# Designs tried in a protein design run: designed miniproteins, single chains, continued (4). Part 13

Each design is a single chain, and the fold is of that chain. pLDDT is the mean over its residues in the fold that is shown.

## One batch from the design tools (miniprotein)

Design m12425
Fold by ESMFold2-Fast:
Structure m12425 (fold): chain A 114 residues (1-114)
Amino acid sequence: MVTESGGGVVPEGGSVTLTAKTDLPGENVGAINWLRQKPGEPPETLVFAGGVVEPLLPERLRGRVSTSFDKEKQTATLTLTDLTKEDTATYYHQILDKKTLEVYTGEGTEVTVV
């Protein structure tokens, strides 16, 4: 089971940090992805296998996305800075268990930029 937190209503020009805590031992974590989805749009990948997907990100997102994973605390984070109203979306994490090859997807965390 995974728990996401840190969303909600955030001011334009501000920052947001989303966290995902996993019950998987850190040594069993194979990959962590972060995605977002806006209503009526396809999902957009922000982080693939723990790396920010900068060459494939829209130019407006480059330099604004960072990620980390603390294996001892079993916690992944996504930070997005200099928010615009276009960053309003539901944000999802995915964690791969490298022993079972199961992928666990979070329920999604809503971020609304006002």
Scores: mean pLDDT 76

Design m12426
Fold by ESMFold2-Fast:
Order: C-alpha cells, then sequence, then structure tokens
Structure m12426 (fold): chain A 111 residues (1-111)
C-alpha cells in the first residue's frame, strides 16, 4: 500500500515537471527547461531516499514541497533570470500543482 502511494507521487510529479519543461521549451526558455529537468531528477531521488516521509505527506503538502524545490533550483541555477520569466514559472507551477493535488487525491483513494 505504501509503495503504491510513493509510486503515485513519483508518477504525478514526473508528468507535472515534464509538462512544465515542455512548455518552457515551447516558449524558448531552454535554460529554465534544463533547470526543471535537473530539479525533477533531484526530487525523484529524494522521493526514493525518503519513502516513509513521502507517504506521510498529504497531496497538498507534497505538491507544495515540489513547487518550492523547483523554484529554489531555478533560482540557484539561474541567478540572473529575469523576474518576468521567474513569475511565469511560478504561475505555471501553481496551476500544475493544483491539478496534481487533485489527481493524487483520487489516486490515493483508489489504493
Amino acid sequence: KKEKIVEAYKEIVSRMLDELAAEAEKRGLTAIANAIRVAKDYILKWIDENPERVASLSPEEFVELVKESVLNFIRAMLPDLPEEDFAWVEEQLTRLSKKAAEELKKKIDEI
């Protein structure tokens, strides 16, 4: 049961961040897309290393943690990023995080 919850979190986060990176690429924001892909790899590794903690988080808590981690990685990798581009990423992450939380709630209810 716990393993299925962790797998659901990994699947949803992977899709969310792949969608975000693809939208960034489509906008010509290649550096942001690359930063998102690096953040995704670190987040998935963190999930694998902390399955107990991940399984204890609510969907809302989990997606908020992911959002904050991605924004922190982007700031660290791209310190000179225009505020307009950063604001766009934050807006997209807010939208995608809400959808991800809803999907996670439904999927966890099925487990």
Scores: mean pLDDT 85

Design m12427
Fold by ESMFold2-Fast:
Structure m12427 (fold): chain A 63 residues (1-63)
Amino acid sequence: SEIDRILKELMDEGAKLVSLSTQLVVAKKLNAPADKIAELQKQIDEVQERIERLTKELEKLLS
């Protein structure tokens, strides 16, 4: 079903968010260059935008 597809995609994106957030914490602790931190933040922002889009699609199907 479409709902099952969206839920699976949200689960996959959530796993990516956890991984990238962990990488960002490690990068900050190791005093990584600002450009490295900015790239990780950009990837996190992109994942969060996809999660928001998928959540809105799910809400639309449940309404």
Scores: mean pLDDT 90

Design m12428
Fold by ESMFold2-Fast:
Structure m12428 (fold): chain A 85 residues (1-85)
Amino acid sequence: SSFESMLGLVRGLLSTIRSRIDNLEKNNGDPDVIQRLRDLRERTEREVEEIKKRYENGEISDDEAAKELNKLLLKTLKELDEITS
């Protein structure tokens, strides 16, 4: 489904952010950058669960859920770029 495809992409991005956090912690990276990445990951995970809940409850269609996940993906990518720039 479109929802499952988009969910996979957002989860992939969350895994990338987690790997970035782990790498920065291992190399004694900037603690402010690490915290901002942690906050971004946690906020994005919460938004994914809210979209998933609305989808599973039948409140939104597959296409609507996919569109909301796509918006979240693009927003998260932009914020990730801003944090790591």
Scores: mean pLDDT 90

Design m12429
Fold by ESMFold2-Fast:
Structure m12429 (fold): chain A 74 residues (1-74)
Amino acid sequence: SLADKELVIIGLERLGVRLSQEERAALLGLSDREFREAVYRILLRKGHTAVDLAALLAARDAVEFLRIAEEQLA
């Protein structure tokens, strides 16, 4: 479970992913699965083509999700 969605959002911004205030608010209102899928779509729209949805869906928690995203954004 991604209990710390805010941790993921902050971590993504520290990795250089720019999120609008509207995007942040929308993400925080989503279910666990919808949040993961929405982050994946945002990353693709911003040109991060190496991101893997299956890996993001398989993450056990927010820390692992962010680690996977960081590895894929490198």
Scores: mean pLDDT 80

Design m12430
Fold by ESMFold2-Fast:
Structure m12430 (fold): chain A 84 residues (1-84)
Amino acid sequence: MKLDLSKPLEELLKEFQEYMKELGKQLLEAQKAGDKEKQKEIIAQMIEALKTLLEALKKDKSVPQSAIEGTEETLKELEQLYKS
């Protein structure tokens, strides 16, 4: 599911958390099945969701720089995992 950037940040964060929770369950199932291709597809979806969230956070001037930096760090970690 694509994140709706037109929503208030609080609603976007709730939708992001639910989406990531669902992807996390799918990733765990793919890991148990040994399906490396499916694992990479799920990680790619997580990366896209984080990129969308990061764009929303950068546009909101009330968001502390530490939250933006933390999201960027998580994105880098997932991109490294995808390349592995």
Scores: mean pLDDT 78

Design m12431
Fold by ESMFold2-Fast:
Structure m12431 (fold): chain A 86 residues (1-86)
Amino acid sequence: SALLEEAERLIERGGKAFQQGQEAYEKGDYETAIKYYEEAIRYYEEAIRKLSELDPADRRARLLLQLAQKEKEEAEKNLKKVKEEK
């Protein structure tokens, strides 16, 4: 469905933002790392919102929802770590 495709693209965009956040963090650019981790979290939250509106019996939607939730949790952990160092 179009919503599944949109959610997949949001998860991919979130992953890219997360990677950019990690690269900034490794370079000591904590302000840029925070911005990218927050961007990643926003993408994952939007994907979760879209997936949660789909039929609970949709196995693909359920798997993508679990993936987005896991990746959001990792981004939140990294964001917390950066904020504690800033």
Scores: mean pLDDT 88

Design m12432
Fold by ESMFold2-Fast:
Structure m12432 (fold): chain A 90 residues (1-90)
Amino acid sequence: KEREIFEETVERMVKILEEREKEAEKLPKKERLEEQIKNGVAMLVLGVGITLVKKGEDVLEVLKFMKEQFEKLEEKELVKLVEEAIEKVE
């Protein structure tokens, strides 16, 4: 089911961002803040995607939107996860 694929993909992305946050704590202050901002923006894209699906938007359209946003943010790992989800939904 499309919604289950979406929810599993979101769960995997959250785990990646949580791991990146833990690694960011080890960085010097400036680099740590830059990584925290980058992680925060990625989490905002996730939050928007979750909200759109909850409001009844098509899962495939939401995944394509998230892919486009992550590509603009140069979030290569998150793009790959969304691409895998798109293939499973199609």
Scores: mean pLDDT 87

Design m12433
Fold by ESMFold2-Fast:
Structure m12433 (fold): chain A 63 residues (1-63)
Amino acid sequence: SMQQLLEDFRQRLEAARTPEEVRQVVADSTRQLQETLSDDEYTQAVGQIQQMIGELNQRRAAA
């Protein structure tokens, strides 16, 4: 399901320690989502991914 794919993404994103690792996780996950989800679901999932990335960057900048 979309939620399961997003949870997998969240775990991989939290494990990523460098900007390079974050980019790799985003690229891999975005490709998988595009292949498995409908266009509408993909658009929604990308929005959530961007929010998660923003929150991660904000937390790391504020630490």
Scores: mean pLDDT 80

Design m12434
Fold by ESMFold2-Fast:
Structure m12434 (fold): chain A 98 residues (1-98)
Amino acid sequence: KTLDPDELEAEVLTGLGRIARAVGDLETAEKMFREALKSPNPVARARALRELGRVLAAQGRLEEAIRAYEEAIELAREADPALAEEAERLLREVRERL
């Protein structure tokens, strides 16, 4: 598939968010992932929601992380089953911490 500008923008924002999370800047990571959610591409939004859920869980915001993973699963279910399975695993891990 040809990368459209909206998909590319979301991928760049998601990548920057992952870097911010890796260096412990959770506030910047959350901001970057939330900007990626403005993408019209549902798979790009699902990836951003999965990463947002990880940041929210790292901050102890477990209920918000659960909502982010549930939305990621719904968006990815038909288009990217591997992404949906990853989000389902992360959702189970967060629910076990409640």
Scores: mean pLDDT 83

Design m12435
Fold by ESMFold2-Fast:
Structure m12435 (fold): chain A 69 residues (1-69)
Amino acid sequence: GAMADAEAERRAGERGTAARNLTPKQLSDIALELAQRNGLEEYAKKAEELKDKPPSEVRKLILEITDAM
């Protein structure tokens, strides 16, 4: 159902923040997926730009995406 699907998406985001062993590439991929799933084109472009940036900047983008959702 729609509620279960929304909960699964939230769990994917929580796993991204809970998994301390995520690589910078995995963090960037999570940010891009979250932005694309929520129609946030500007954040999707930012995620693509941050592929070669430090993980701290990717984490900031993920927080911005989740705040914009």
Scores: mean pLDDT 68

Design m12436
Fold by ESMFold2-Fast:
Structure m12436 (fold): chain A 98 residues (1-98)
Amino acid sequence: GKMSEEERLELEVEIAKALVRMVAGVGIVEVRNAESPEEARKAEEEGIEFLERVTKKLIEKLKELGASEEQLEEVRKEAEEAIERLRRAAREKIEELE
């Protein structure tokens, strides 16, 4: 059968959340590959800025698809948790290098 509009929207929300996690994962790898505290801080800053830009575009796309406020909040929460993971990875890496 053809996917319903509700099922499609739910799938798009899950894809958005997965993409946020993937982007954060890339940023964490960049932080872990830093060779100095300065490089780790730069990787954290660039990673957060990229994650925020991706999240904004995903939220805009989901709004156009008719996502509910609750569905948009799920994606925002995923991004907030991803930013916290990235900040934690940077703190741990800086402590290892200092």
Scores: mean pLDDT 89

Design m12437
Fold by ESMFold2-Fast:
Structure m12437 (fold): chain A 75 residues (1-75)
Amino acid sequence: MTPAQKQAMIDAALDTIGRELDDLGLSEEEKEKLLEETRVRLQQVAANATDRDQFKQGLVRVVSEAIRRGEELKK
């Protein structure tokens, strides 16, 4: 997997999370903060993953955690 392919997948994941956070009714400030924290985590996954499968599994985990955190902020 190339760096460009990793970045494209990160961008797609962040777009998906952004839409989910909009649907949860988070403020723009809460959404931006969560997206920035998630971007850092996704970049860390990209840096640490040695193969495509590890990278994809890491992305799924980080996406799920970001959505869960958004749900927690709603309460």
Scores: mean pLDDT 82

Design m12438
Fold by ESMFold2-Fast:
Structure m12438 (fold): chain A 91 residues (1-91)
Amino acid sequence: STTEFNELLAPLFEKVLNSPEEESLRAAFEMGRLATRWALEKGWDVEEVMEILEYRLEQAMKELGVPEERIKEVLEAFRRGAAAALAEIAA
């Protein structure tokens, strides 16, 4: 369910926003990987799920005054996590 999905992602979302740079990027990667795996298992549109989560991350970081370059790095880490999950299932 969407509630279970949100509960699984909440700790990673918090780490992205509130952790030191390296831990934040690692959390973003794991969020992308976990979200993509969950979407695939549920038969959800992966692209739509990723777009929604990227939007939420970007908005939260903008509200916190995070520099645009840093937001880009976090979103790139998130996308790499998603790509890793897709590569795992294609094997």
Scores: mean pLDDT 83

Design m12439
Fold by ESMFold2-Fast:
Parts: C-alpha cells; sequence; structure tokens
Structure m12439 (fold): chain A 94 residues (1-94)
C-alpha cells in the first residue's frame, strides 16, 4: 500500500522533472522553475531513503537556481541527474 503510493508520487515527480528539462532546453525558464518546484513537492512527499531524497532534492534545487539565472545548460544537467535518480528509485520499488 505505502510502496504503491510512493511509486505514484515518484512517477509524478518524474513527469514534472522531464517537462522542466524540456522547458529549460526551450529557454522557457519560468515554466521550467514551476515544473521543478512541482517535482520537488512530489519528491518531498515520497517515502524513500533520506540520503536518496536529499540527493534528488539537491539536483532539483540546483536546476531551479540555474533556471532562475537563465543558465539552460546547468538547469538541464541538474534536471537530468534528478530524473536519473528518480527513475532508479522507481525501478527499485517495482
Amino acid sequence: KEKEKTIKLLEKALEYAEKARQSAEDGDFDTAVEFLELAKGYVEKANIPEEVKKEILEHLDRAIEAARQGNSDEAVEHARKAIELIKKEIEKLK
């Protein structure tokens, strides 16, 4: 039951993180920040190991900071790292 809820939260986080990456690539930094903040909210609610949660949130925060500065390359890089970590956690739970 708890595992199923965590998977759904991480899948939503993944969806928004991927949308944020695309928005950052397109130079739509305001939209990228909105999607990164949504992804962050879903990760914070997910019941995953604290060390992994901190690493994902750190990359999302760095992506937000880079997007706010108009740095597409940095925003995309950190969004991709968060996406990879989220995918890995979903795989572990399935």
Scores: mean pLDDT 89

Design m12440
Fold by ESMFold2-Fast:
Structure m12440 (fold): chain A 81 residues (1-81)
Amino acid sequence: MLSAEEVEKLARETLEEAERLLEEYRKGKLQLSALDLLSIAIEVQEMRDAAEKLGADPELVERLRELTRELVELALQQERA
């Protein structure tokens, strides 16, 4: 089983990767479907839940929460386009 420290590390890595993918998507360098965006959002949300339950850095938890909202919003906009 993963330790609290390992979960926090994975949460930070997930945040960085998702932010990188989102930046490339916004720059038009990466094409993501609504399902791709939702898949990333689910992964970020699961990591946020794990980090929050283990008492990780509140700023990390808040950034993961905000990124989840942003990814879901973009996915919904993509579906409506």
Scores: mean pLDDT 83

Design m12441
Fold by ESMFold2-Fast:
Structure m12441 (fold): chain A 96 residues (1-96)
Amino acid sequence: RPSREELEREVLEALMIIGASVTLLAADKLPNKETAEKIKEVAQRALDAIHAGNYEEAAKLFREGAKIAEESGDTDMARLFRNMAELAEEAAKLPR
């Protein structure tokens, strides 16, 4: 059987991938093109970090995305990025 920690990591990864995918879709609806491109870049880089198993980098990128969203006035997107950063931080604490 997979360990509890392995299953927890898989669940955290799935939730982060869903969240990042949602932010990529939502970015197309943002009124400012420059902000939309920055959000897309950060979300894509976070997905790449997750796929590489680099959860510490993913957490940092999600925190950066939260700041960009907050500065643009999108409180819901900023909250989603903060939640994803917390999931990445938890995944980084799990044993290999």
Scores: mean pLDDT 83

Design m12442
Fold by ESMFold2-Fast:
Structure m12442 (fold): chain A 86 residues (1-86)
Amino acid sequence: MRAEFEARLAKARELSARGRPLSERELELLALSGLGAQHADTDPEVVRKVVLYIVALEEGKSVEEAEETPEAKKKAEERIAQAFNG
């Protein structure tokens, strides 16, 4: 599990170095997605959508509304972390 997380994070950093800079938060979300998903080739856009989708469902908001709310993005990240850590 942790080895997969580190491998995923390293790959994300390599992709960032090739042209697209990823934020620390985006790298964390990509790694968390890899921990919970059987298919670990999740695009960062998909990770973002999954995170926002979870928050949107919990808050009764649309994905686009959650995407514009920094608090919603933070809450989604914490919820995913709790799901994989528990």
Scores: mean pLDDT 53

Design m12443
Fold by ESMFold2-Fast:
Structure m12443 (fold): chain A 71 residues (1-71)
Amino acid sequence: SLEDKLKELTEELERLAREARKNGGDIRLVLEGEITVGIARIGLSVGPLSDELTEKLIKKIEEIIKKLREA
């Protein structure tokens, strides 16, 4: 389901957020959804990151977009 995919992707992004926080960066996930119908908005607030973390984040976002389009 869309909800199951969204949960999995949120957990993946939270792993990157924890890695960034350990290195003095910041990634914040804002998840907005009020109805069981699967309407959601995902916002990312990204502080200064290393090039490596930035590339990982971009790749993960691209993978997320692809999976959501195939849902």
Scores: mean pLDDT 62

Design m12444
Fold by ESMFold2-Fast:
Structure m12444 (fold): chain A 94 residues (1-94)
Amino acid sequence: MRARVEELVREMREEVGGSEEMAELYLETLLLFAERAGLSLEFVARLVEAWRRAVLGEEIDEAALEALGERYREAMEAAVAAVRPKAEAAYAAA
């Protein structure tokens, strides 16, 4: 799964002309949040592929894409909530 996500990020970087550093940071952030949110790399790869198909105008299951997006949003909110206490503790120690 990671190899598939890395390949998609590489293709996006080449197509949009983004820097290699930005592409690596984006991938690192996705993997970190996927791990923190308890999302499988398989789920992240499916979400990225679904959005890529939508952008290209290919036939998509809109209900499935919406359900994937909603689940990702919920997982991201949970991950942010989990990190917040550590961030607050670091700020209080400064």
Scores: mean pLDDT 59

Design m12445
Fold by ESMFold2-Fast:
Structure m12445 (fold): chain A 85 residues (1-85)
Amino acid sequence: EKVEKLRKELDEIGERLSRLADEAEAKNTPEGWEAEILATFGIIHLAIGKTEADHLPSEEDKVKLLENAVEKGRRILEQAEAILK
């Protein structure tokens, strides 16, 4: 169940990053482009983490990798939000 919860957190972060990227693009400013690039990088990073976790045989290893992906995704989201504001 912990794996399922972490996957849900990654999906929520991904949705927030996607929305932020759209808002950043719409602003058409240097800060907007920087935030859009960072948000896009975050989306790619989350996708890699999900794919890698799917290939791990142990639930404990899946949890550890997904926890790291969530932490990284949150940091990227916070940085992109700070740039855009």
Scores: mean pLDDT 84

Design m12446
Fold by ESMFold2-Fast:
Structure m12446 (fold): chain A 68 residues (1-68)
Amino acid sequence: GEEELLKASRLATLAYTLAAEGRAEEARIVLDQAEKYLKKAEELGADPKAIEGARKGIEKAREVLEQV
Protein backbone atom coordinates (compact mmCIF):
# COMPACT_ATOMS: atom_id res chain seq x y z
CA GLY A 1 0.00 0.00 0.00
CA GLU A 2 2.07 2.92 1.32
CA GLU A 3 5.36 1.62 -0.13
CA GLU A 4 3.76 1.25 -3.57
CA LEU A 5 2.37 4.81 -3.27
CA LEU A 6 5.81 6.14 -2.35
CA LYS A 7 7.35 4.37 -5.35
CA ALA A 8 4.64 5.76 -7.66
CA SER A 9 5.30 9.31 -6.41
CA ARG A 10 9.09 8.99 -6.74
CA LEU A 11 8.82 7.51 -10.22
CA ALA A 12 6.41 10.29 -11.25
CA THR A 13 8.97 12.88 -10.07
CA LEU A 14 11.73 11.09 -12.01
CA ALA A 15 9.53 10.96 -15.14
CA TYR A 16 8.88 14.72 -14.78
CA THR A 17 12.63 15.42 -14.61
CA LEU A 18 13.43 13.14 -17.57
CA ALA A 19 10.66 14.72 -19.68
CA ALA A 20 11.88 18.23 -18.79
CA GLU A 21 15.38 17.17 -19.96
CA GLY A 22 13.95 15.98 -23.30
CA ARG A 23 14.49 12.30 -22.47
CA ALA A 24 11.03 11.36 -23.70
CA GLU A 25 11.49 7.59 -24.17
CA GLU A 26 12.98 7.12 -20.68
CA ALA A 27 10.27 9.38 -19.20
CA ARG A 28 7.55 7.19 -20.80
CA ILE A 29 9.05 4.00 -19.36
CA VAL A 30 9.34 5.49 -15.86
CA LEU A 31 5.82 7.00 -16.04
CA ASP A 32 4.40 3.59 -17.04
CA GLN A 33 6.08 2.09 -13.96
CA ALA A 34 4.66 4.88 -11.76
CA GLU A 35 1.12 4.09 -13.02
CA LYS A 36 1.62 0.37 -12.31
CA TYR A 37 2.71 1.08 -8.72
CA LEU A 38 -0.24 3.45 -8.23
CA LYS A 39 -2.63 0.71 -9.43
CA LYS A 40 -1.03 -1.80 -7.04
CA ALA A 41 -1.36 0.70 -4.16
CA GLU A 42 -5.10 1.08 -4.93
CA GLU A 43 -5.53 -2.73 -4.99
CA LEU A 44 -3.75 -3.00 -1.62
CA GLY A 45 -6.15 -0.48 -0.05
CA ALA A 46 -3.89 2.54 0.30
CA ASP A 47 -5.40 5.78 1.67
CA PRO A 48 -7.62 7.46 -0.99
CA LYS A 49 -6.20 10.92 -0.15
CA ALA A 50 -2.62 9.68 -0.66
CA ILE A 51 -3.66 7.97 -3.91
CA GLU A 52 -5.07 11.29 -5.18
CA GLY A 53 -1.75 13.03 -4.39
CA ALA A 54 0.24 10.40 -6.30
CA ARG A 55 -2.19 10.58 -9.25
CA LYS A 56 -1.68 14.36 -9.47
CA GLY A 57 2.08 13.80 -9.61
CA ILE A 58 1.65 11.35 -12.48
CA GLU A 59 -0.66 13.79 -14.34
CA LYS A 60 1.90 16.59 -13.95
CA ALA A 61 4.67 14.38 -15.39
CA ARG A 62 2.40 13.37 -18.28
CA GLU A 63 1.67 17.03 -19.10
CA VAL A 64 5.40 17.81 -19.33
CA LEU A 65 5.99 14.67 -21.43
CA GLU A 66 3.28 15.77 -23.92
CA GLN A 67 5.24 19.03 -24.48
CA VAL A 68 8.41 17.12 -25.46
Scores: mean pLDDT 83

Design m12447
Fold by ESMFold2-Fast:
Structure m12447 (fold): chain A 86 residues (1-86)
Amino acid sequence: SAEDDLELIAERLSTISPELGKKARELLDLVRANVDPSVIEKKTDELIKLAQEKLKTLDPLTAARLTVEAGAVVFATRVVIREQER
């Protein structure tokens, strides 16, 4: 499920940055609590903004890995929102 995917993504983000992992877990908690889609979108945007700031200081391999995980968060949250709107 998208929730299970977010849990795995949060664990992987924690290996890159504890702060990013914490933000991803907060996002997962909001998804599990079935909060309004606008709150999920706002939290996702905050996580992506933080990830973009981290990219400036990371080595190329870690930056590539963070880019993939950030994209995965966006995709998983879009799936959750679409399922809520059905």
Scores: mean pLDDT 83

Design m12448
Fold by ESMFold2-Fast:
Structure m12448 (fold): chain A 63 residues (1-63)
Amino acid sequence: SMELREAQERLDSLPERVRRAAAEYLGGQGTPEELGRRYGVSPQAILEAAELMRRVDELQRKS
């Protein structure tokens, strides 16, 4: 789907550190603030990346 492609492209364009921090957040391994300090990224960037990851996962399940 076009939506899946667009979401995946946005996710792939993010720095590796942001994607890793967001994955740890989704895994319950810390707060956005704690992970932001660890990876040197903003808490907001982590939350936005986590939302994209959830969207990609949901769209893949509907395929």
Scores: mean pLDDT 84

Design m12449
Fold by ESMFold2-Fast:
Structure m12449 (fold): chain A 81 residues (1-81)
Amino acid sequence: MKLSPEEARKRGRTLLRIFTKHFGSFSEALEAWSKLNIAAAKSNGSKEVTVDGVTITLKNPDPALWTDEEIEAVAKALASA
């Protein structure tokens, strides 16, 4: 479901901030986030997604519904690969 423009902007900033913290650069963070979204879309509603050989279990398959803590856990797992 589409978030309000203000919520979408705030959510996007939080996502990029968390990913940039773990990947060290904006470009690498954006690439990892894009790969994760592609993998999630291909998962056919499964809670498990694989990105660059790393399998991640999602509490919710819709990334728009993730908490900051869930985003942090996913970013950390992907950056550790």
Scores: mean pLDDT 70

Design m12450
Fold by ESMFold2-Fast:
Structure m12450 (fold): chain A 60 residues (1-60)
Amino acid sequence: SALARAAGEGAARGGVAGGRAAAHELIKQTSPRDGALAAGEAGARGDAEGGARLAEQSLG
């Protein structure tokens, strides 16, 4: 899920605190504007995708 991906990306970069921060950012995506900004920031940081991949790998 997108939440698991965001949490995994955050955890890879900042441990538990990073994972929580990433999950909080995804919750802000309830607003279309905030969601677009968060997606743009993630795209600018290619490493975020690597963290998300690791989270997905651990889930399955």
Scores: mean pLDDT 54

Design m12451
Fold by ESMFold2-Fast:
Parts: C-alpha cells; sequence; structure tokens
Structure m12451 (fold): chain A 69 residues (1-69)
C-alpha cells in the first residue's frame, strides 16, 4: 500500500529540482496539488516514507513562503 507514497515522494523531489525554473503561477499550482498528498505520506506506517515526506514538505513550505513574500 506504500508504493504509491514512495512514487509520489520521488516525483515531488524531482519537481522540487525544477521548481525555481517554473513561472510563479505554475509554482502555486504545484504547491496546491502536492501539499495534501504529502500530508498522506506523513501518516505512513513506514518511518523512511515519513522522514522523506517531512523533508520534502519543509522544502516546499519554504519555497511557498518565498513566493508569497
Amino acid sequence: GEELARQLLADAEEALRLLPSLPEEEQRRFFELVLPALEKALKSKDPAIREAAREIRARLEAARAELEA
């Protein structure tokens, strides 16, 4: 059941690498779509998935805060 969460985290990490190259509107859409999915990964029974999700969420929230500044 955790395979989807692992794939989602991998996709989110790759997207984070491209995020600075995207227009602000695309970045906002990305945050709206990805943050709810990360909340699901944070509830995973796998500690490795939860740890990766926390790191990715922190990076996304920092990027969103910079966008809203």
Scores: mean pLDDT 75

Design m12452
Fold by ESMFold2-Fast:
Order: C-alpha cells, then sequence, then structure tokens
Structure m12452 (fold): chain A 78 residues (1-78)
C-alpha cells in the first residue's frame, strides 16, 4: 500500500481529517493555518507533516492547509 492508503485506513487519522474538515466548514474558511488545524484536531506537527506528504492535507499558496476528506475516504475504501 502507499503511505496515503496506510494513513487513510487508520481510524484515528480519519477522525483527525474529519475534525479538520468540520472545523473548516463551521468556520466558513477555505483553509486553516497549521496552528488552527493542530488546535482544532489535536494532531501533532509530525502527523500534520505526514498527512501533507501523503497528499491528504494540501498546502495552499498562502501557506494554509486544506483537508482532502473525499480523497482520504476513497483511499480508505480500497
Amino acid sequence: MSAAERLARDPRVLTLLMLGAISMSLSNKPSLTGEELIEKTGMSRATLNRLIRAGLIERDEEGKYRVRVADALELATE
């Protein structure tokens, strides 16, 4: 499996990604800062960096982060 598939299949990682997506939706923000994402989800910086490398969290041009929940759910069902 790819690193992204391994991460997406971890229920704890899926929970963190869902919390991030819910936080973005409730805040009506297209992206969150790394600090906001860590505070709202409780994930470590190491976990955030792993999710970025796996493509499950995307960094925008402003250095803010978006959670790719649809991609994560698709990988988790494979």
Scores: mean pLDDT 71

Design m12453
Fold by ESMFold2-Fast:
Structure m12453 (fold): chain A 94 residues (1-94)
Amino acid sequence: SPVEELEALAEELLEKFEKELKALPKDASNQEILVKAFELAAEANARLREKAKELNVPQEEYRALMQKFGERFLEIIKKIRPDVKINLAPAPPP
């Protein structure tokens, strides 16, 4: 099904994401890891959006998949760097 094809791409992108983050130098700062993680997430989101459009995946199913993808993305970051604080609050004004 179109949803299964999109899920397969999501799994491929999550595997690539984990591999790329693990390939970073051991002395990489938390900031460098987060920058790389967000760059990879942006690329993954773009590819998933394009694939969903090509496959005519219903918007509701696409949103549900993207929510699960985001949750797994955060779990990978926490698994690789358990000490990274992901603050969902906007940065305080200067």
Scores: mean pLDDT 78

Design m12454
Fold by ESMFold2-Fast:
Structure m12454 (fold): chain A 63 residues (1-63)
Amino acid sequence: GRAAWARATQYAGEAVESLRKGDPEGAIEAADRVHQALTEAGDPEGAQSAREALIRDAEEVAK
């Protein structure tokens, strides 16, 4: 529903902020929440793509 899309947008913002701050653990936690919210919103394909992209960025920050 609309609430799930709003949560996905919020968590995506949190993931980006964590990456910007150099917090890969926070980014991964936010990525998991984005995946959950997008799946609940009815976009499991977008959920998987978003999670994979955020985890990749978090791994780059963590190296």
Scores: mean pLDDT 79

Design m12455
Fold by ESMFold2-Fast:
Formats: C-alpha cells, structure tokens, sequence
Structure m12455 (fold): chain A 80 residues (1-80)
C-alpha cells in the first residue's frame, strides 16, 4: 500500500545519518525479509557517505522507533 510520507521522510533522515547507500539498504532489507518501497529508495544516495556511521537495519528501525515514538512495525511498513 502507499507509504506514510511523514514516517518515510523521518526514516530516510535516519538512514542518511548512518551513511548507508541504496545497495547496502537493499542488502540489509533482504537479510531481514523486508522489501523496501521504491519511493523510500529514491530518497537514499546511490553511494555511502564518508561521514556516515554504518548501522544494521535492526538498529535503524529501533533508533527511528525510539526517536519518533512509533512502533518498529510502523517504521517497517513505511519502508515497504
């Protein structure tokens, strides 16, 4: 279904802080059985940033959940 733009934007902001590329995000999502929505992928850089800190998808979901007061399931749904 359609993603929640507000939740998607917040998740993308957290992803940009980690320095993950689209390829790295796709690999982490595949390992977790998650399919990332194309609109979310379009907002993530094709290459990792040099200033970012690498993170697992689980850490990103947990951080976004805690920071924004939404469930990890809501964050996962915003990514799909």
Amino acid sequence: GPIDPAVAARVVAVLNMTGLSREELLALAAASGLTIHPAVLAQVPDVPTEEGTPATLDQILTFASQLFGVSRAAVRRALT
Scores: mean pLDDT 61

Design m12456
Fold by ESMFold2-Fast:
Structure m12456 (fold): chain A 57 residues (1-57)
Amino acid sequence: GTATKEEIIEMIKKSIDFALTELKVKKEDLIEKFKKGAKDMGMDKEIVEEVLEYIEK
């Protein structure tokens, strides 16, 4: 289905938080995987920057 930028950002942030808190994924590894996946999928730069700021802040 089609998702808005806001909806996509919110879903990604929730997944990231879950991975960091529940799955104990390393922050650095998650950042690297997200950057690669975002580029592979042609993800909107705005979404990428918002999510990276959320993880790295």
Scores: mean pLDDT 77

Design m12457
Fold by ESMFold2-Fast:
Structure m12457 (fold): chain A 93 residues (1-93)
Amino acid sequence: MQVGAGVKLSGVTGPTHASHRIEIRLDGELVATGNMAEGDPAGGDRVIWASFVSKEAADALVPGRTVTVEILDGNGNLVKTQDATVKAVVFPG
């Protein structure tokens, strides 16, 4: 069952267009997908509203963990790959 949460990441840069999709990977494995959130495109903290592949995947994103963030355009083409640091994961309930 998919789990939705807000993922706060540090160090994410790149485009913030609504047509862009974010994929979050931990040790090469897809853990979450989300829409491109508004934020500082040159860096800083960014919140991504994400759907996790499982509750266990969400629980693996502990503060301080490094994840790979991939930004895809509206056609599914990879625009950018980068590492980011997990600051927080906030569940809506």
Scores: mean pLDDT 72

Design m12458
Fold by ESMFold2-Fast:
Structure m12458 (fold): chain A 81 residues (1-81)
Amino acid sequence: SEAEEAEAIAGIRSPDPAKRIAGLELAQKLKNPSEETIEAIVELLDDPNPEVRAAARKALRNIMEKQPELRELIRKILLSR
């Protein structure tokens, strides 16, 4: 839902690393994550916390495995960072 996506994005953008990880766990469960959500996850690949970086990689992998149609969008976002 839009409410779940908003909660995921808020978590991902939190100053608290634990909340960023929780946001990533929510984001990877979304059926149709928006481009904004994917961009937020991609930004966490460069997070100062190594556990957050690992969680971001896992979230992107899980999204691509469950929704292969999003692979092209994810690739474009990764190339533009």
Scores: mean pLDDT 88

Design m12459
Fold by ESMFold2-Fast:
Structure m12459 (fold): chain A 82 residues (1-82)
Amino acid sequence: SMSEEELEEAIDEILADYRPLLTPEQLERLRELLRQMATTPDRARRIALYKEMLDLLLRDGLKLSEEEVAEVHAEFDRVVAA
């Protein structure tokens, strides 16, 4: 059980790695996704949030092509099905 303050500190540590890659608006979106994943007990909802996070990080952070993004999503789907 993590306090809200401890959760926000953990999120800030994760965001630090992406600050050079993402705009302030994209970083706020990433924070919201991370907070929702941390507080969501439903596995299916958590998987959906992870896919949203992957899309943000791959498209906006790494600036990958739609084909490369689709390949990563396919691999993620394979891993979560296993």
Scores: mean pLDDT 81

